# Designed miniproteins, single chains, continued (5), part 1

Every score and structure here is a prediction.

Each design is a single chain, and the fold is of that chain. pLDDT is the mean over its residues in the fold that is shown.

## One batch from the design tools (miniprotein)

Design m16001
Fold by ESMFold2-Fast:
Order: C-alpha cells, then structure tokens, then sequence
Structure m16001 (fold): chain A 81 residues (1-81)
C-alpha cells in the first residue's frame, strides 16, 4: 500500500516533467514523442537515439522521464496482483 503510493507519486512526477518538456518542443519533436509514447521499447530507443544530440535534448529528456514513469507503472501493476 505505502510502497504503491510512493511509486504512483514518482510516476506522476516523471509524467509531469515530460509534459513540461513537451510544451517547450517543436511540433516535429512532439510528434516523434507521441508516436513512441505508447510503447516502452520505442520510448527507450527514442531516448538513446537523441541523448547525444544537443538540439534534441528536450526530446531525449522527455523520453527518459516518460520511460521511467512506464517502468514504475508496470511495477505497480505487478504489486497490485
């Protein structure tokens, strides 16, 4: 219960960080993020692809934070079953 609540708060914090970055991105970078967003593997690949590109820093950071949220949500699902 308490562990699950802590994980939910952390997942929400990561999602909020990703949303803040999304609001600062170009429409092209937002589209790339939204395409990958539904798939944890694609989100992780997006982060890896752009992590070394300074022009794509916000895209890579948003992908990183969102991937962390997905990992935490998966762990919550496992703990609640």
Amino acid sequence: SEEVEKLRKKADEYKKKAETLLNQMSPEDKAKFEEAKGNPLETYKLMLEYRKDPSKRKLAEAAFYYYQALVLEREIERLEK
Scores: mean pLDDT 82

Design m16002
Fold by ESMFold2-Fast:
Structure m16002 (fold): chain A 134 residues (1-134)
Amino acid sequence: MDSLIEKIVKKLSEAIDRFVDAVLAGDREAYEAAKKEIYTNYFKLFLLLRLIDPEEARKFQEVFDEAMSALDAAAESLLNGDTEAVRKHLATAREKIDELEKLAKESKNPVIQKALKLVAETLRRAVDRLEAAA
């Protein structure tokens, strides 16, 4: 289980990095492909976390969906040249990433704690890279 979760978290992190690379390059096709990879690996991670602790998995799902929705809205705004909208959506993404970091710290399960921490760190790096481009 731990090894499988680590592999999925790595794939999710790599997909998020490719998502940012595509957005910064203005490559809409690569952006859509990376977004599909993010949700595929996120769903796999969610299912594994749910087997460990369904309540913590539900909290992760809620916060991750909101963080990714805001990050995706920022990416669409950047691709469309709407710099003001980028700043607003990245501010929302930062708030949701802070909530995810709090969930990681409060987790009583070390596997969930490590997974949520790595996901939060990857999302924060993504926000920082998109903000630097805006």
Scores: mean pLDDT 89

Design m16003
Fold by ESMFold2-Fast:
Structure m16003 (fold): chain A 95 residues (1-95)
Amino acid sequence: MREDRDKEVEGIAETRELIEKRGFEEAAKKVIEKVEKTSPKAAELVKKAIEAAKEGKPLDEIRRLGIKAVNAAENPYDRGMISELVARMTQRVQG
């Protein structure tokens, strides 16, 4: 449980730094490429969530896809990365 939390926090922190330094679009591409190797279903679902956000779909639909992506992560590190992408994506849609 502690090790799982540490890995999830690492995933969140790494994704946050990527977004801050490179912007959301480049960070999303790098995270998806990384996650696709270990959690392919989660990568697919987060891609759909990002596409829905770009298309101006309702926030509830975007959140639903994002939560499905987080739940499809096969390990805590991937879960952390996807959680941060989903959080940043929903913040951008709310603004």
Scores: mean pLDDT 82

Design m16004
Fold by ESMFold2-Fast:
Structure m16004 (fold): chain A 113 residues (1-113)
Amino acid sequence: TSLRDVRLAFAISLFLEKVSGVQDRQTVIDALLNSLRFVKLLDDEEEALLRKFLQAIFPDQVSVGEAILLVEEIFRGDAPLRKRIAALAVQKGLDPREFGLTDEEIEEGLALL
């Protein structure tokens, strides 16, 4: 168990105190990002990147359980967030370059899967 894993577990607990069941995409994204920021898992640039990614992949109504599974996948291991998001964007059929990610970050991210 890493410090990152402990911080993620705490962020999920804070998220679950604010939202339950199925919620509007914007409500879920705001609660999730606020919780991740509080535990110091995101800086300003990482929050902006993750917000764009979540807006692209979440439907208009989001299950809290689905949001948790996705955030656990994003923060899996110790890989840099930018590279992890690049790989996941490709897996979801999105172009990571639209999020400002480089070809090098995409190649390195895919190697982490």
Scores: mean pLDDT 87

Design m16005
Fold by ESMFold2-Fast:
Structure m16005 (fold): chain A 69 residues (1-69)
Amino acid sequence: SELEEQRRQRLQQVLQDIQQQRQAEQQQGAQGLEQGMASSEKGIEFLKKLSEKTRQLQQRLEDELAKIQ
């Protein structure tokens, strides 16, 4: 049905958002190096916060998937 098609399209947008968040994590990693965090534990902890944001989106994605079928 068209409703399922639309849900899949919205799901694609959420997936895109997750992918963008992961790219943001990589960019933040590079910025951490620029700021002199390098491979320090402070840099890792900074990335952890970004990763947790991605984890939250993953959870929401699973909830949307459960509603499709």
Scores: mean pLDDT 68

Design m16006
Fold by ESMFold2-Fast:
Structure m16006 (fold): chain A 73 residues (1-73)
Amino acid sequence: ATVTVTFTGLADGDYTARVTSLADPSAVGERAVTATNGKATVTLEGAVAGTYRVTLLDAAGNEVASKTVTVAA
């Protein structure tokens, strides 16, 4: 399944999206994302069904935003 998470109200630039499974919080994946016009989009491709936390980190490694998303079976 593919799920898209959109963040808004961001400064334009490069970010790191950290994706964590809530069923296994020690399992993390990171993706490079770019914010344009205050907006960044993170796509979870091939994720297994479950609930995930997507955290957006700035270039200095500071957490600037997070969202919880559910991937359907």
Scores: mean pLDDT 76

Design m16007
Fold by ESMFold2-Fast:
Structure m16007 (fold): chain A 85 residues (1-85)
Amino acid sequence: HMEEEKRKLAEEHIKRAEELIDQAETYLSQGKYEEAIKLAREALDHVREAIKNYDGDVDDTNRLTALALRAIGIIYEAELKLKKK
């Protein structure tokens, strides 16, 4: 029961991170860099919570790592474009 609750919590954080990353990528493509950074940072917080609650296998680790890298990439690209001017 407790292990199932922990898995559900981790999966909810993963799904929320995916949603936030998708929206951040959309804002990035629209030139809304500050909004993209905000959502990507929120996604990264959800990835951190998922990692904390998800002591999973290699596949789970790879999925969480990929989400974290996507969020970091969005932040980097958006900040770079904001600083170029």
Scores: mean pLDDT 81

Design m16008
Fold by ESMFold2-Fast:
Structure m16008 (fold): chain A 67 residues (1-67)
Amino acid sequence: DELIERLRKLGLPEGVLEKVRRGELDPITVGGALAAARFGQVRSVEEIVERFGLSRGVARAIYEAVK
């Protein structure tokens, strides 16, 4: 799956990638959240939850992946 491999190269953790593969998470939304965290457009797990509608666990995994 080319999309999953691209998201892995961008630094998304395997637990988040597995949820994308199962259709539980939108790949555009999680990619956008990762980019926003990496470029300082969101500065907390809570901002990711509020802006992207992701669960706190997924938002935390994305936020920690960019540190």
Scores: mean pLDDT 82

Design m16009
Fold by ESMFold2-Fast:
Structure m16009 (fold): chain A 85 residues (1-85)
Amino acid sequence: DPGQQVIDAIREGIEKALKAKTPEEAKKAVLEGFQRGLDIARQSGNDALAQALEQGMEDVKKAKTKEEIIEAAERSGVLAAIQLG
């Protein structure tokens, strides 16, 4: 199930970010998870999900603190879950 694989990739990224000691480590963890999710969405032809994940990655890149990074990632994860139905 590509949808479940996208959710798992996002969740893994957020879990790693929560354990990160710096904002830079948290940002890297989230972006790696979202990139895996984006690759799966693109391979499955889910353009709406891919766009939601791309927007989420941009929001994460703009975040400065660990709290902002995690909040942006969680909001984007919820939006991605809505796209999956």
Scores: mean pLDDT 84

Design m16010
Fold by ESMFold2-Fast:
Structure m16010 (fold): chain A 85 residues (1-85)
Amino acid sequence: MEIEKERAKLTPEEQEALDFLEKAVNEAMKYIDSGDKEKAEQIINDALEKLLEREKERPFSDAFRKLIQKLLAPVYKKLGWKEKP
């Protein structure tokens, strides 16, 4: 799996942050599939806010940023949000 292979290159702290985001994305996707788009948006916004707070203490690698973009792409598309370039 592409994500799993790239994940192995991350620091333990980045792997924990990736796990946190993966859980949030999975939960948000379930709410989108059930028609609760507003709840899905709240879950993603809350997760991103926590990741931004963590990045202020220790900056994320480019590899990690690419992985989070890949994880967020499907949920952004379903919510009608544009991916940040």
Scores: mean pLDDT 75

Design m16011
Fold by ESMFold2-Fast:
Structure m16011 (fold): chain A 95 residues (1-95)
Amino acid sequence: MLSPRQQYSLTLYTSLRDSLSSYLKQNPDAVPEVQKMLDLLGEIVDRLRRGELTDDQLLDGEKQLTDLLVEALKTSPQPGILADVVNGSIWDVVR
């Protein structure tokens, strides 16, 4: 059984993974940082579901996701759409 904090993180990252997957289907020419984010999100979600991810590893993953997002926004041909996708996923979970 997952703690409330782990359940929250699982919901958040599942939402973000699904949103970025949809973004990549619509934007196949997206910068490689977006695919790296999707791959990392898949790893985080799978490990959370298995109870294999520590809080420290989760924080490390969040830092890596943030670094990839910053680079994707700098290099993306449509940074506003990418930002809206990420922000929408976060708001759907935080509300």
Scores: mean pLDDT 76

Design m16012
Fold by ESMFold2-Fast:
Structure m16012 (fold): chain A 105 residues (1-105)
Amino acid sequence: MIELSPYEEFLLQLSLLSAGKVPEEKQFELLESTLDTLVKMGLITEEQKKKMIEAAKKNPDKLKEALGYLSAAENIYISTGNRELAIELIKEAAKLLGVDPSLIT
């Protein structure tokens, strides 16, 4: 378990809350765009992105929560540069979607 600073915890909670308000018809579009951004940041590979999209199609009930963690990873990395924490948040999203988190490195 990684300890979060108060600011990182705030960003995580804000990202989870924001994801909870995304309409169902936009959840997949937001997932694809968020994962594309994480690839461009060098936090994940194109292969990892594809695996998470395929897993999300099989586990749509976990999509909102997973989106929250992925958005938090993006926001924390942009705001703090904390790559290790961003990767751990992506791994939590992967676990929620049923993807082996060991594939996210």
Scores: mean pLDDT 81

Design m16013
Fold by ESMFold2-Fast:
Structure m16013 (fold): chain A 86 residues (1-86)
Amino acid sequence: GLVLVGSATVAPGEEAEIELPDGSTVIAEVTEEGLRVTVLDKDGSVIASALVKIGQSAEIKLPDGSVVVAKLYEDGTGEVKVLAPA
């Protein structure tokens, strides 16, 4: 099963960072284009990215079986959750 290992709420114009158990990092920023989610490996290389628009959600599946769930609400608030195998 998957367990919640990290979450962040991102206000318009703000950025949040969540570190994953494998040393990877999730960076989430709300801009005028939407919620940009970037996943960096432990060495700083981009392994995944997504742009989530208002009212939308996205799931990013990572090689280790972890899942990043991102949602941008109608009020412009972003939410990012990281789930990892237990």
Scores: mean pLDDT 84

Design m16014
Fold by ESMFold2-Fast:
Parts: sequence; C-alpha cells; structure tokens
Structure m16014 (fold): chain A 86 residues (1-86)
Amino acid sequence: SREERVRAVISLARSAAEDARQLYEREGDERFKRLAEELEEVIRELEEDPFNEEAIERAEELIAELVSYLLTSAVDKALEKREAEK
C-alpha cells in the first residue's frame, strides 16, 4: 500500500542519513555531509505530510545517490588494493 511504501521510504531514509553522517565523519567527504542534511530535511517533510509525492521521490533519489557513491567507493578501494598487492 501507499502507507507501507511511505513507512519504508522514511525508514530507509533515516538509515541512509545515519550512514551518510558516519561516512562524513570517517572520510571527510563533503558530499556525504550534504547528502545527510538533504535526507534529514526530506524526512522532516515526510513526517509532516506522508502524502507528499515530491518528497517521497526526493528521498528515493537521495537514497539512490548514496548507494551510487558507496558502489563507486567500493570499486575504487578494490582496485587500489589490487594495485598495492602488485
């Protein structure tokens, strides 16, 4: 249902905001700080109006952006490890 989707998006956005904050503290990359702040803002909007479709779409986009950064970072670290071992 739409209500179940909104609850899932809020839950995922909260986890993503926490992960982005922790990544910023560890790596110092301002992209994670900005992403955490934007996720925190969209969570507030969804808590005020759970039927805000634009806020749902924005939350989904921000979560996807975090996942994309994590995948890119994982690939880069794997390549660096391979180069360091040779």
Scores: mean pLDDT 81

Design m16015
Fold by ESMFold2-Fast:
Structure m16015 (fold): chain A 68 residues (1-68)
Amino acid sequence: DLEEKIRKEAEERAKEIAEAVTYSEEARRLYGIPDLLPESTPPEEQYKYLYEELTKLLYEELLEEALK
């Protein structure tokens, strides 16, 4: 239950950030991810990449916080 809740929260946050970053150059600079997949990469593929990476990072961070 706890891990499932944390994963869901991480996925929700990752989705919001990935959506903002994928469709905004200013957001990319703000989050420090200007060097993404090549510009020729479709937006859907860039979104998926960001979503997966952010989900992993946020899941680890939130899990650590929950286990304090």
Scores: mean pLDDT 71

Design m16016
Fold by ESMFold2-Fast:
Parts: C-alpha cells; sequence; structure tokens
Structure m16016 (fold): chain A 99 residues (1-99)
C-alpha cells in the first residue's frame, strides 16, 4: 500500500513537471498522442516537448502499474523509472547547453 502511494506521488510529480514545461492544454494533447501510439520524429521536437513526453510516458506507466501491478512490478517501477527520467533530464540539459 505504501509502495502504491509512493508511485502515485511520483506520477503526480511527473505530470506537474510536464505541465510546467509545455502547459496543461499541450499536456492533454501529448497524452492523447501517446495513448494512440502516434509516430513522431525526435529531431522535430523541442527539448521541452521531448522532456514533457518522457515525463508523461513515465506518469502513465506508473498509473497503470499502480492499478494492475503486483508487489514485484511496483518495486521494479520505483527502482527503474526515476533513474531513467534522470538520464533523460541529463540529456535535455546537454542539448540546451549546446544550443
Amino acid sequence: DELREKLRELAKEYYAKADALVGGEKVEELKAELEAGVSFDESDLSVDELLARAYLLAAMMLEKVVEEGDEATLEKALAQVPPMIAEVEKYAAELRKKA
């Protein structure tokens, strides 16, 4: 139960970070595109949109894991998702530094 609450808090944090980057209207648009599996070219995305898409994918995956996952899946999500997001944040920072 405590593990599910931690994952819900993490998903909420990622949604808030995406909203801060692109705004709520764009967040809803990007969520719909991600759910529909719409293809995109990474090279056509702004750094903010790339980072927002990563946060939204992570948040949506965490919500699904909370609803459907067993304890091992919840533990794996908590262990794997934050380091993955940290790497994306690091990549985004390097892209901004070169621009």
Scores: mean pLDDT 80

Design m16017
Fold by ESMFold2-Fast:
Structure m16017 (fold): chain A 80 residues (1-80)
Amino acid sequence: SKMEELRKKFEEMIEKDFKELDVNGDGKISYEEFRAYLLSRDPLISDEEIDEEFKALDKDGDGYISYEEYKEYMKERNGL
């Protein structure tokens, strides 16, 4: 369906964005990379909001966001 095609295209965009953030190719985004990304999208976002978003994604507490966690976050943020 058109919705499935849009979802696939959106997932391809998420994968590209993730790879740009994951410059060392280890499959994870650090807190610093995530913070910089959020500030580049919304310079009015507070540090408290960034911390809460990161904690919501990093449920295992390892200090990194996996590709799977990032993908789900982006889907939820865009209502998909």
Scores: mean pLDDT 75

Design m16018
Fold by ESMFold2-Fast:
Structure m16018 (fold): chain A 53 residues (1-53)
Amino acid sequence: SEIKVDPSDTYADIAARIHKETGVPLIFIQYDPTKKAVPGEKILVDGSFVKIV
C-alpha cells in the first residue's frame, strides 16, 4: 500500500496511519519517534514489516 506523508507529520503519525490504513500491527512498524517526516514523501507498505527510515 502507498501512504501519503504530510509535511507536519511525525514518524509516530505516519506509523498510526499505516496501522489504520493497512492493518499492520504497531509493534511491526519500526520508526524513530523523535524524527519528523520528509515533506511529500510516499511510504510503501508490503503488509508485514515496515521500517520508516
Scores: mean pLDDT 64

Design m16019
Fold by ESMFold2-Fast:
Order: C-alpha cells, then structure tokens, then sequence
Structure m16019 (fold): chain A 89 residues (1-89)
C-alpha cells in the first residue's frame, strides 16, 4: 500500500498530522503507526477494501519535533513508510 504523511497544524506543544493509506487487494487489516522524532508514538487499526483510502488524523503532545514518520503494517510486516520533516524556528 501507498502511504503519505502531512502536518495539518503545529503549536509549540502539539503537532497534528494526517496519514493516508491506499488499501491493496493483498491486505484487508492495517495498523497505522505515527512516530515523532522525540519518541512520541500513536497507533490506529483499520480495515479497508481494495482501493479504499484510510485517513488517520492525530494530535499528539510533541515538543522539539523535527520529523514525523508514518508506518503501515499488516500483522508483523511493514508495508510502507513515509517521513516528513517538521520545519519551525
């Protein structure tokens, strides 16, 4: 599956990110994991039919975050990942 990560909103204490995953015929159950460079992590489980797009939006307490990584798993298998640099002064 294809994954994309975008930052929707950022404050000094929080980062809101959106992760989109396009489902494939090979898998119906997915785990979407969001990891910030400061070690903060959140996970979301979803089921999708082939060709459906799953969108997961999360707001996490994050300070001094430089990157956000979105990963998509089917069971123990990492299917796709994308990393986005968070730009702030």
Amino acid sequence: PQVSVSVVKMTPDTVTVSISVQATPEHTAYEIRVTFSNGTEESHSAVAAPGETITYTVTLPAKDVKTVTGEVFAGPELLASATLEVKHP
Scores: mean pLDDT 76

Design m16020
Fold by ESMFold2-Fast:
Structure m16020 (fold): chain A 64 residues (1-64)
Amino acid sequence: SMEDILEELKRQVDMAIAQGASKDTVKQMVDDQLSWLVDQGVISEEQGEELKRKLYEYIDKQYQ
């Protein structure tokens, strides 16, 4: 589901931050993962944009 994908990507974000990744690096990682999911037909382009907005909001909160 979209929620399961969101939670898995949040987990990956948390791991990257714990390993010292910069905000830009984490955002690029999310962009690459979402592009791959769209290219594989797992999610639509519109779903990818929705997940990107939510993940970017989450990432921005982690770097306050």
Scores: mean pLDDT 88

Design m16021
Fold by ESMFold2-Fast:
Structure m16021 (fold): chain A 69 residues (1-69)
Amino acid sequence: SSEEAGRKAAEAARRAAEEGDGAAGAVSWHQAYLVGSPYAEEAARYAIEAARRGGDEAAKRIALQTLKK
């Protein structure tokens, strides 16, 4: 279901935030967005946090560009 898929994507994005992996966070949010999940917004916030913690400006820009869609 889209709810289950989105919940798993948000959980993956949370793990990416803990690890500072902005690219993984952006991918997880994009998957939640494509399935129309109510968890897409939560995944988006974790994707931004992952990029911030990673200190990677390229990953941060990719996450922000993905989130604008």
Scores: mean pLDDT 70

Design m16022
Fold by ESMFold2-Fast:
Structure m16022 (fold): chain A 106 residues (1-106)
Amino acid sequence: MEEARKKLEELLTRKLKEMARLAREGASEEELRERADRLVEEVVELLKEHGIELSENQRELLRDLVYKAALELRTLAKEGVPLEEIEKRAEEIAREIADLIISEAE
């Protein structure tokens, strides 16, 4: 469980920071949603490799959290927040999502 949580946080951090950079470069809401959908699939696969199968409700929760994260990062980018601050927020969100999803899977 601890190794799965750490790898989940690392995956979410990497991908949310990537979305933050794309948002600063002017990525559309649609482009960020497509990347969010891909991230949800990558998270499901990662957890399954560690013997954690998410229920449909847990997958919907994950999708909602990742979508909210993508939209928040896009809003910060549009408001002109410095990339370093957006990336720090991405790290905070990644940790929160990892903690919540692992807690729901226990």
Scores: mean pLDDT 85

Design m16023
Fold by ESMFold2-Fast:
Structure m16023 (fold): chain A 60 residues (1-60)
Amino acid sequence: MSREEVRDHLRRKYAGKLSDAEIDEIVDVAEGIAKALGLPDSMVLPLAEMLADAEVKYRL
């Protein structure tokens, strides 16, 4: 899954809840985690969704 596909998925799922800038930051963090841990690209989306859910729910 490409970075742009992950971003588009989050923009659709979190429309009105997260800004485009917040989504970009979340995707950057998720990619960073996946790269640091040697995880496959397929893990970027579930990591980004977990981070987005936390951001919306807890407003860090």
Scores: mean pLDDT 79

Design m16024
Fold by ESMFold2-Fast:
Structure m16024 (fold): chain A 99 residues (1-99)
Amino acid sequence: ATLKIVVPNEDAAKVTEATVELLKKRGVKILSVSIVSGNPEEALRAAEIALKAGANVAYSVTDSEKATITVHTDASREEAEKIAEELRKEFPNAEVEVL
């Protein structure tokens, strides 16, 4: 399953770290992480967090007030939905979608 997370730029690294920790806690493998952010420093920090977690990482910088983080995992849809629910509790301003 894939998690698509949209947050304010300043939360990109923090939400990536929280997502990685939740996936690790559940024994879920992270396959890839794509980060699109209007803040280059936050995009790079998020990319470094994902890379240390063993994921294949891509990042790009855009002219956007929001960051989009796409996390591709080996989780089932049901497991990804549980993670999405926990992320929404921790980041009330995050838009979290399971693809």
Scores: mean pLDDT 87

Design m16025
Fold by ESMFold2-Fast:
Formats: structure tokens, C-alpha cells, sequence
Structure m16025 (fold): chain A 62 residues (1-62)
């Protein structure tokens, strides 16, 4: 549970940072990005964590 909660928070930060970098201001699109990540975490948290980490690394360079 704690690990899943932490991953969801990380995913939400990734979605917000990605939206900002891409100039996405539509709240519906941002909500869809967050929902997509939440679904991925619930289905396969190990795979989702690797993908989130990869996105965090990309965004850190922006």
C-alpha cells in the first residue's frame, strides 16, 4: 500500500511535469495522464515503477 501510494504520487508529478514541458494546459488531458499511470501501477507496479523512473530521468534533463 505505501509503495503503491508513493508510486501514484510520483506518477502524478511526472504527469504534471510532462504537461508543463509540452505546454499542455487542458486539465482533462492532465487528468487522463494521471489516470493512465494509476491504472498501470495497479496492474503491474514493478513495470510502472521502471517507466515512471525513466520519465523522471527524461524530465530532469528538461
Amino acid sequence: SHHMEELKKRAERVAEALAKELGITDPKVIEQLKERWHEAIEKDPEKAEKEIKAMEEVLAKA
Scores: mean pLDDT 82

Design m16026
Fold by ESMFold2-Fast:
Structure m16026 (fold): chain A 81 residues (1-81)
Amino acid sequence: SELPSVEEAQAGSTLPPGSYLFVHANKEGKVVLVTEGKLLPNGLVQDPITGATMPAVSGLEKKAVNKVTGEELTLKLYKVK
């Protein structure tokens, strides 16, 4: 399934430009959560829910597991403009 657009991922977001967002999609491609990514000193961005890290490049995708629910997710990284 295709992940949402940048505009969909930012819907309802109050984060300032330059912040990083992880869009969490389930196996059906439905967005279930959007989280703020933390930029680490090594240049990787970390998701707070899964602990997954990826390079600070918008549009990258990674499989991860929600540590609270155990749900398998696809994370997609976006940089707020």
Scores: mean pLDDT 74

Design m16027
Fold by ESMFold2-Fast:
Structure m16027 (fold): chain A 74 residues (1-74)
Amino acid sequence: PAAPEATLTIEFLIRDDAPMEELEEIARKLQEIAEKEGLELRFSATATPDGRRVTVEIYGDKEAAEKAKEILES
C-alpha cells in the first residue's frame, strides 16, 4: 500500500528555555483542530542552535489541512 504523505507541514521554533506549558498549549490546540477537522497530526522535534524546531505534519483532506494552518497562524 502507498505510504501516507503529509498534506501540509508546519514548522515552529521553540527556544530551549521555553516552559513545557508552551509546548503543551501548542499540542492541545493542534489536537483540538485535528479532531474538529478530521485530520491526523504527527509531531517531531529537532534540536538546533536556536532552540527546538517542532515539525507538525498534517495528514488528511487538503482543504481541511489549509484551514487548520490558517487557524494555527492566526
Scores: mean pLDDT 72

Design m16028
Fold by ESMFold2-Fast:
Structure m16028 (fold): chain A 90 residues (1-90)
Amino acid sequence: SLPQLSGAAVAVKDGKVLAEVTGSGPLGEITLTDKVTGETKTVKVSSPQEALDALVKFTLEVAKKYGEPDYIGAAVTQDGKLVGIELKEV
């Protein structure tokens, strides 16, 4: 079976969360979910780094509907083990 990926990201402005996104699925294809609207996006990922990048990108797209974030924090696990973390200033 393929490794299972899971992730979460938040976009923050002035200490307030603008957006929260989760992601899950097998390595190869994951589903990202906007936790406020329930909007989903399916993305092809060949590595945990690609999953982390996709999570950050989608979270930024969601957040920009509400304002420009100061930063985005994201983390990805593979089979329950932390394999990636990013803090991205915008």
Scores: mean pLDDT 86

Design m16029
Fold by ESMFold2-Fast:
Structure m16029 (fold): chain A 80 residues (1-80)
Amino acid sequence: SMEEAYYKAGQEVEDPVKTLEELVELIKNTDVPEEEAVAFLVGLLSTHPEEVLPLVEKLLEDEDERVRRIARKALERYEA
């Protein structure tokens, strides 16, 4: 599925912090599908939790409601 493809892409990231920043900008400035963004973010969290987890937790307080919703869904899936 497309979601599984994005999850795997998130796991293969070399610069997780920069990639997360770029993903946040894509969420804010484009209509990237929510479930694809969630899957990618779960992939990042699964491979780079030390760097990514505290940043994703901060996104729960982001000004953009869509960013907050995606971050929440990603944390729920990661912690399941």
Scores: mean pLDDT 84

Design m16030
Fold by ESMFold2-Fast:
Structure m16030 (fold): chain A 69 residues (1-69)
Amino acid sequence: MKPGYGAFFPDGRAKSEQDIYDELLRLLARMLGQEVASVEEAEAFLRENDPRLLEVARTSARAAKEAVE
């Protein structure tokens, strides 16, 4: 399935801003055609292709946490 961004982990724990950021980095890398195993790989790929997306991922993770409530 493609669960998208949830506020909670499958184990019921609330996602932190860092957890959402990790998920966003992987998603952005995949959208650009790159499947990655780690945040570091996703970050390196985005830095090479569009470093603005790293800032977008950070801003979006913060906004997603704020949008929950």
Scores: mean pLDDT 69

Design m16031
Fold by ESMFold2-Fast:
Structure m16031 (fold): chain A 85 residues (1-85)
Amino acid sequence: MYEEMLESGELEREVQRVALLIALPPGSTLGDLLDFALRAGVITPEQAAELRARLDLSRKLTPEERGPLVDAIVAGDLDAVVAVA
């Protein structure tokens, strides 16, 4: 159980998820979320560039979108990020 979580990177992903949620101030945009994720090492520069090309970075995050978007970013699922946004 605990060893499987460490092997799968689940603990690292949970720490990254919590860090992103804490770092995002109220009224943050998609661009702000991508900047925080890149600085935290959650996404690569290449993944950030693809998302910047596919998303409206000026769009403000709703409370309902924050959880699913952070989860998709931490999972590295760019198509899920675009689908939620």
Scores: mean pLDDT 72

Design m16032
Fold by ESMFold2-Fast:
Structure m16032 (fold): chain A 72 residues (1-72)
Amino acid sequence: MTPAEQTRKGMEQAIAMARKAAAAGDLELVRKMAETVEADLAAAEAAGAPAEVLAEIRRALEEIRKILEEAE
């Protein structure tokens, strides 16, 4: 499994958890998940992660932010 594939799997799990939290009305958890993914993106960028890895993290962050916006 490539680093990008591993990142995609992790991010898909994070998105699924965020959707479940939003459905349960736990918007605090969705906010914390968005903050965690944003921190992961910043750390990956600082570490010089490949563009494919950064793209997967950005995609997940945008999706989690949309979940939060739709649930508010």
Scores: mean pLDDT 83

Design m16033
Fold by ESMFold2-Fast:
Structure m16033 (fold): chain A 69 residues (1-69)
Amino acid sequence: SLLDEAQEALLAGDYERARELAREAQRKHPEFAEAAEHLIRGADAGAAGDTAAAMRHLVQAGEARNRLL
């Protein structure tokens, strides 16, 4: 899924790709808005060198996604 691809991009350090995929996921699936926002914020933190904040946002994105299951 687009959220899976965004998470993989974030983990790989491809922050621009993670933002693009998260925005696309939110556009196509509005229910993914919370998870997508966390992935975007995680990518922003990672790009700034804040790995701890990036990982916290990645966890929060996963929790938001799990609530949709």
Scores: mean pLDDT 86

Design m16034
Fold by ESMFold2-Fast:
Structure m16034 (fold): chain A 86 residues (1-86)
Amino acid sequence: VEEIKKIIEELLKKIEPLVEPEALEAIKLGAEATLATVGKDEESYPALLAEQKALEDKEIKLSPEVEKLIKEAEEKIREIVEKALE
């Protein structure tokens, strides 16, 4: 969980200069929801879904670089979660 937190913090730091403030805030909220679902029951999962939907509202367009950084961070988090299940 500490490792996942660090990955999210590094991601947010990297994308901060590359993304609009409103998009950054939505990504932060999504990351917090992801942390809430890791190690907790699925009751927290709808929060992450709502934040992702806000980004997909067509109003917030992320650059390809930001999308790559987010996907890379998600892959790292997925690897850690899968490791915990092994």
Scores: mean pLDDT 61

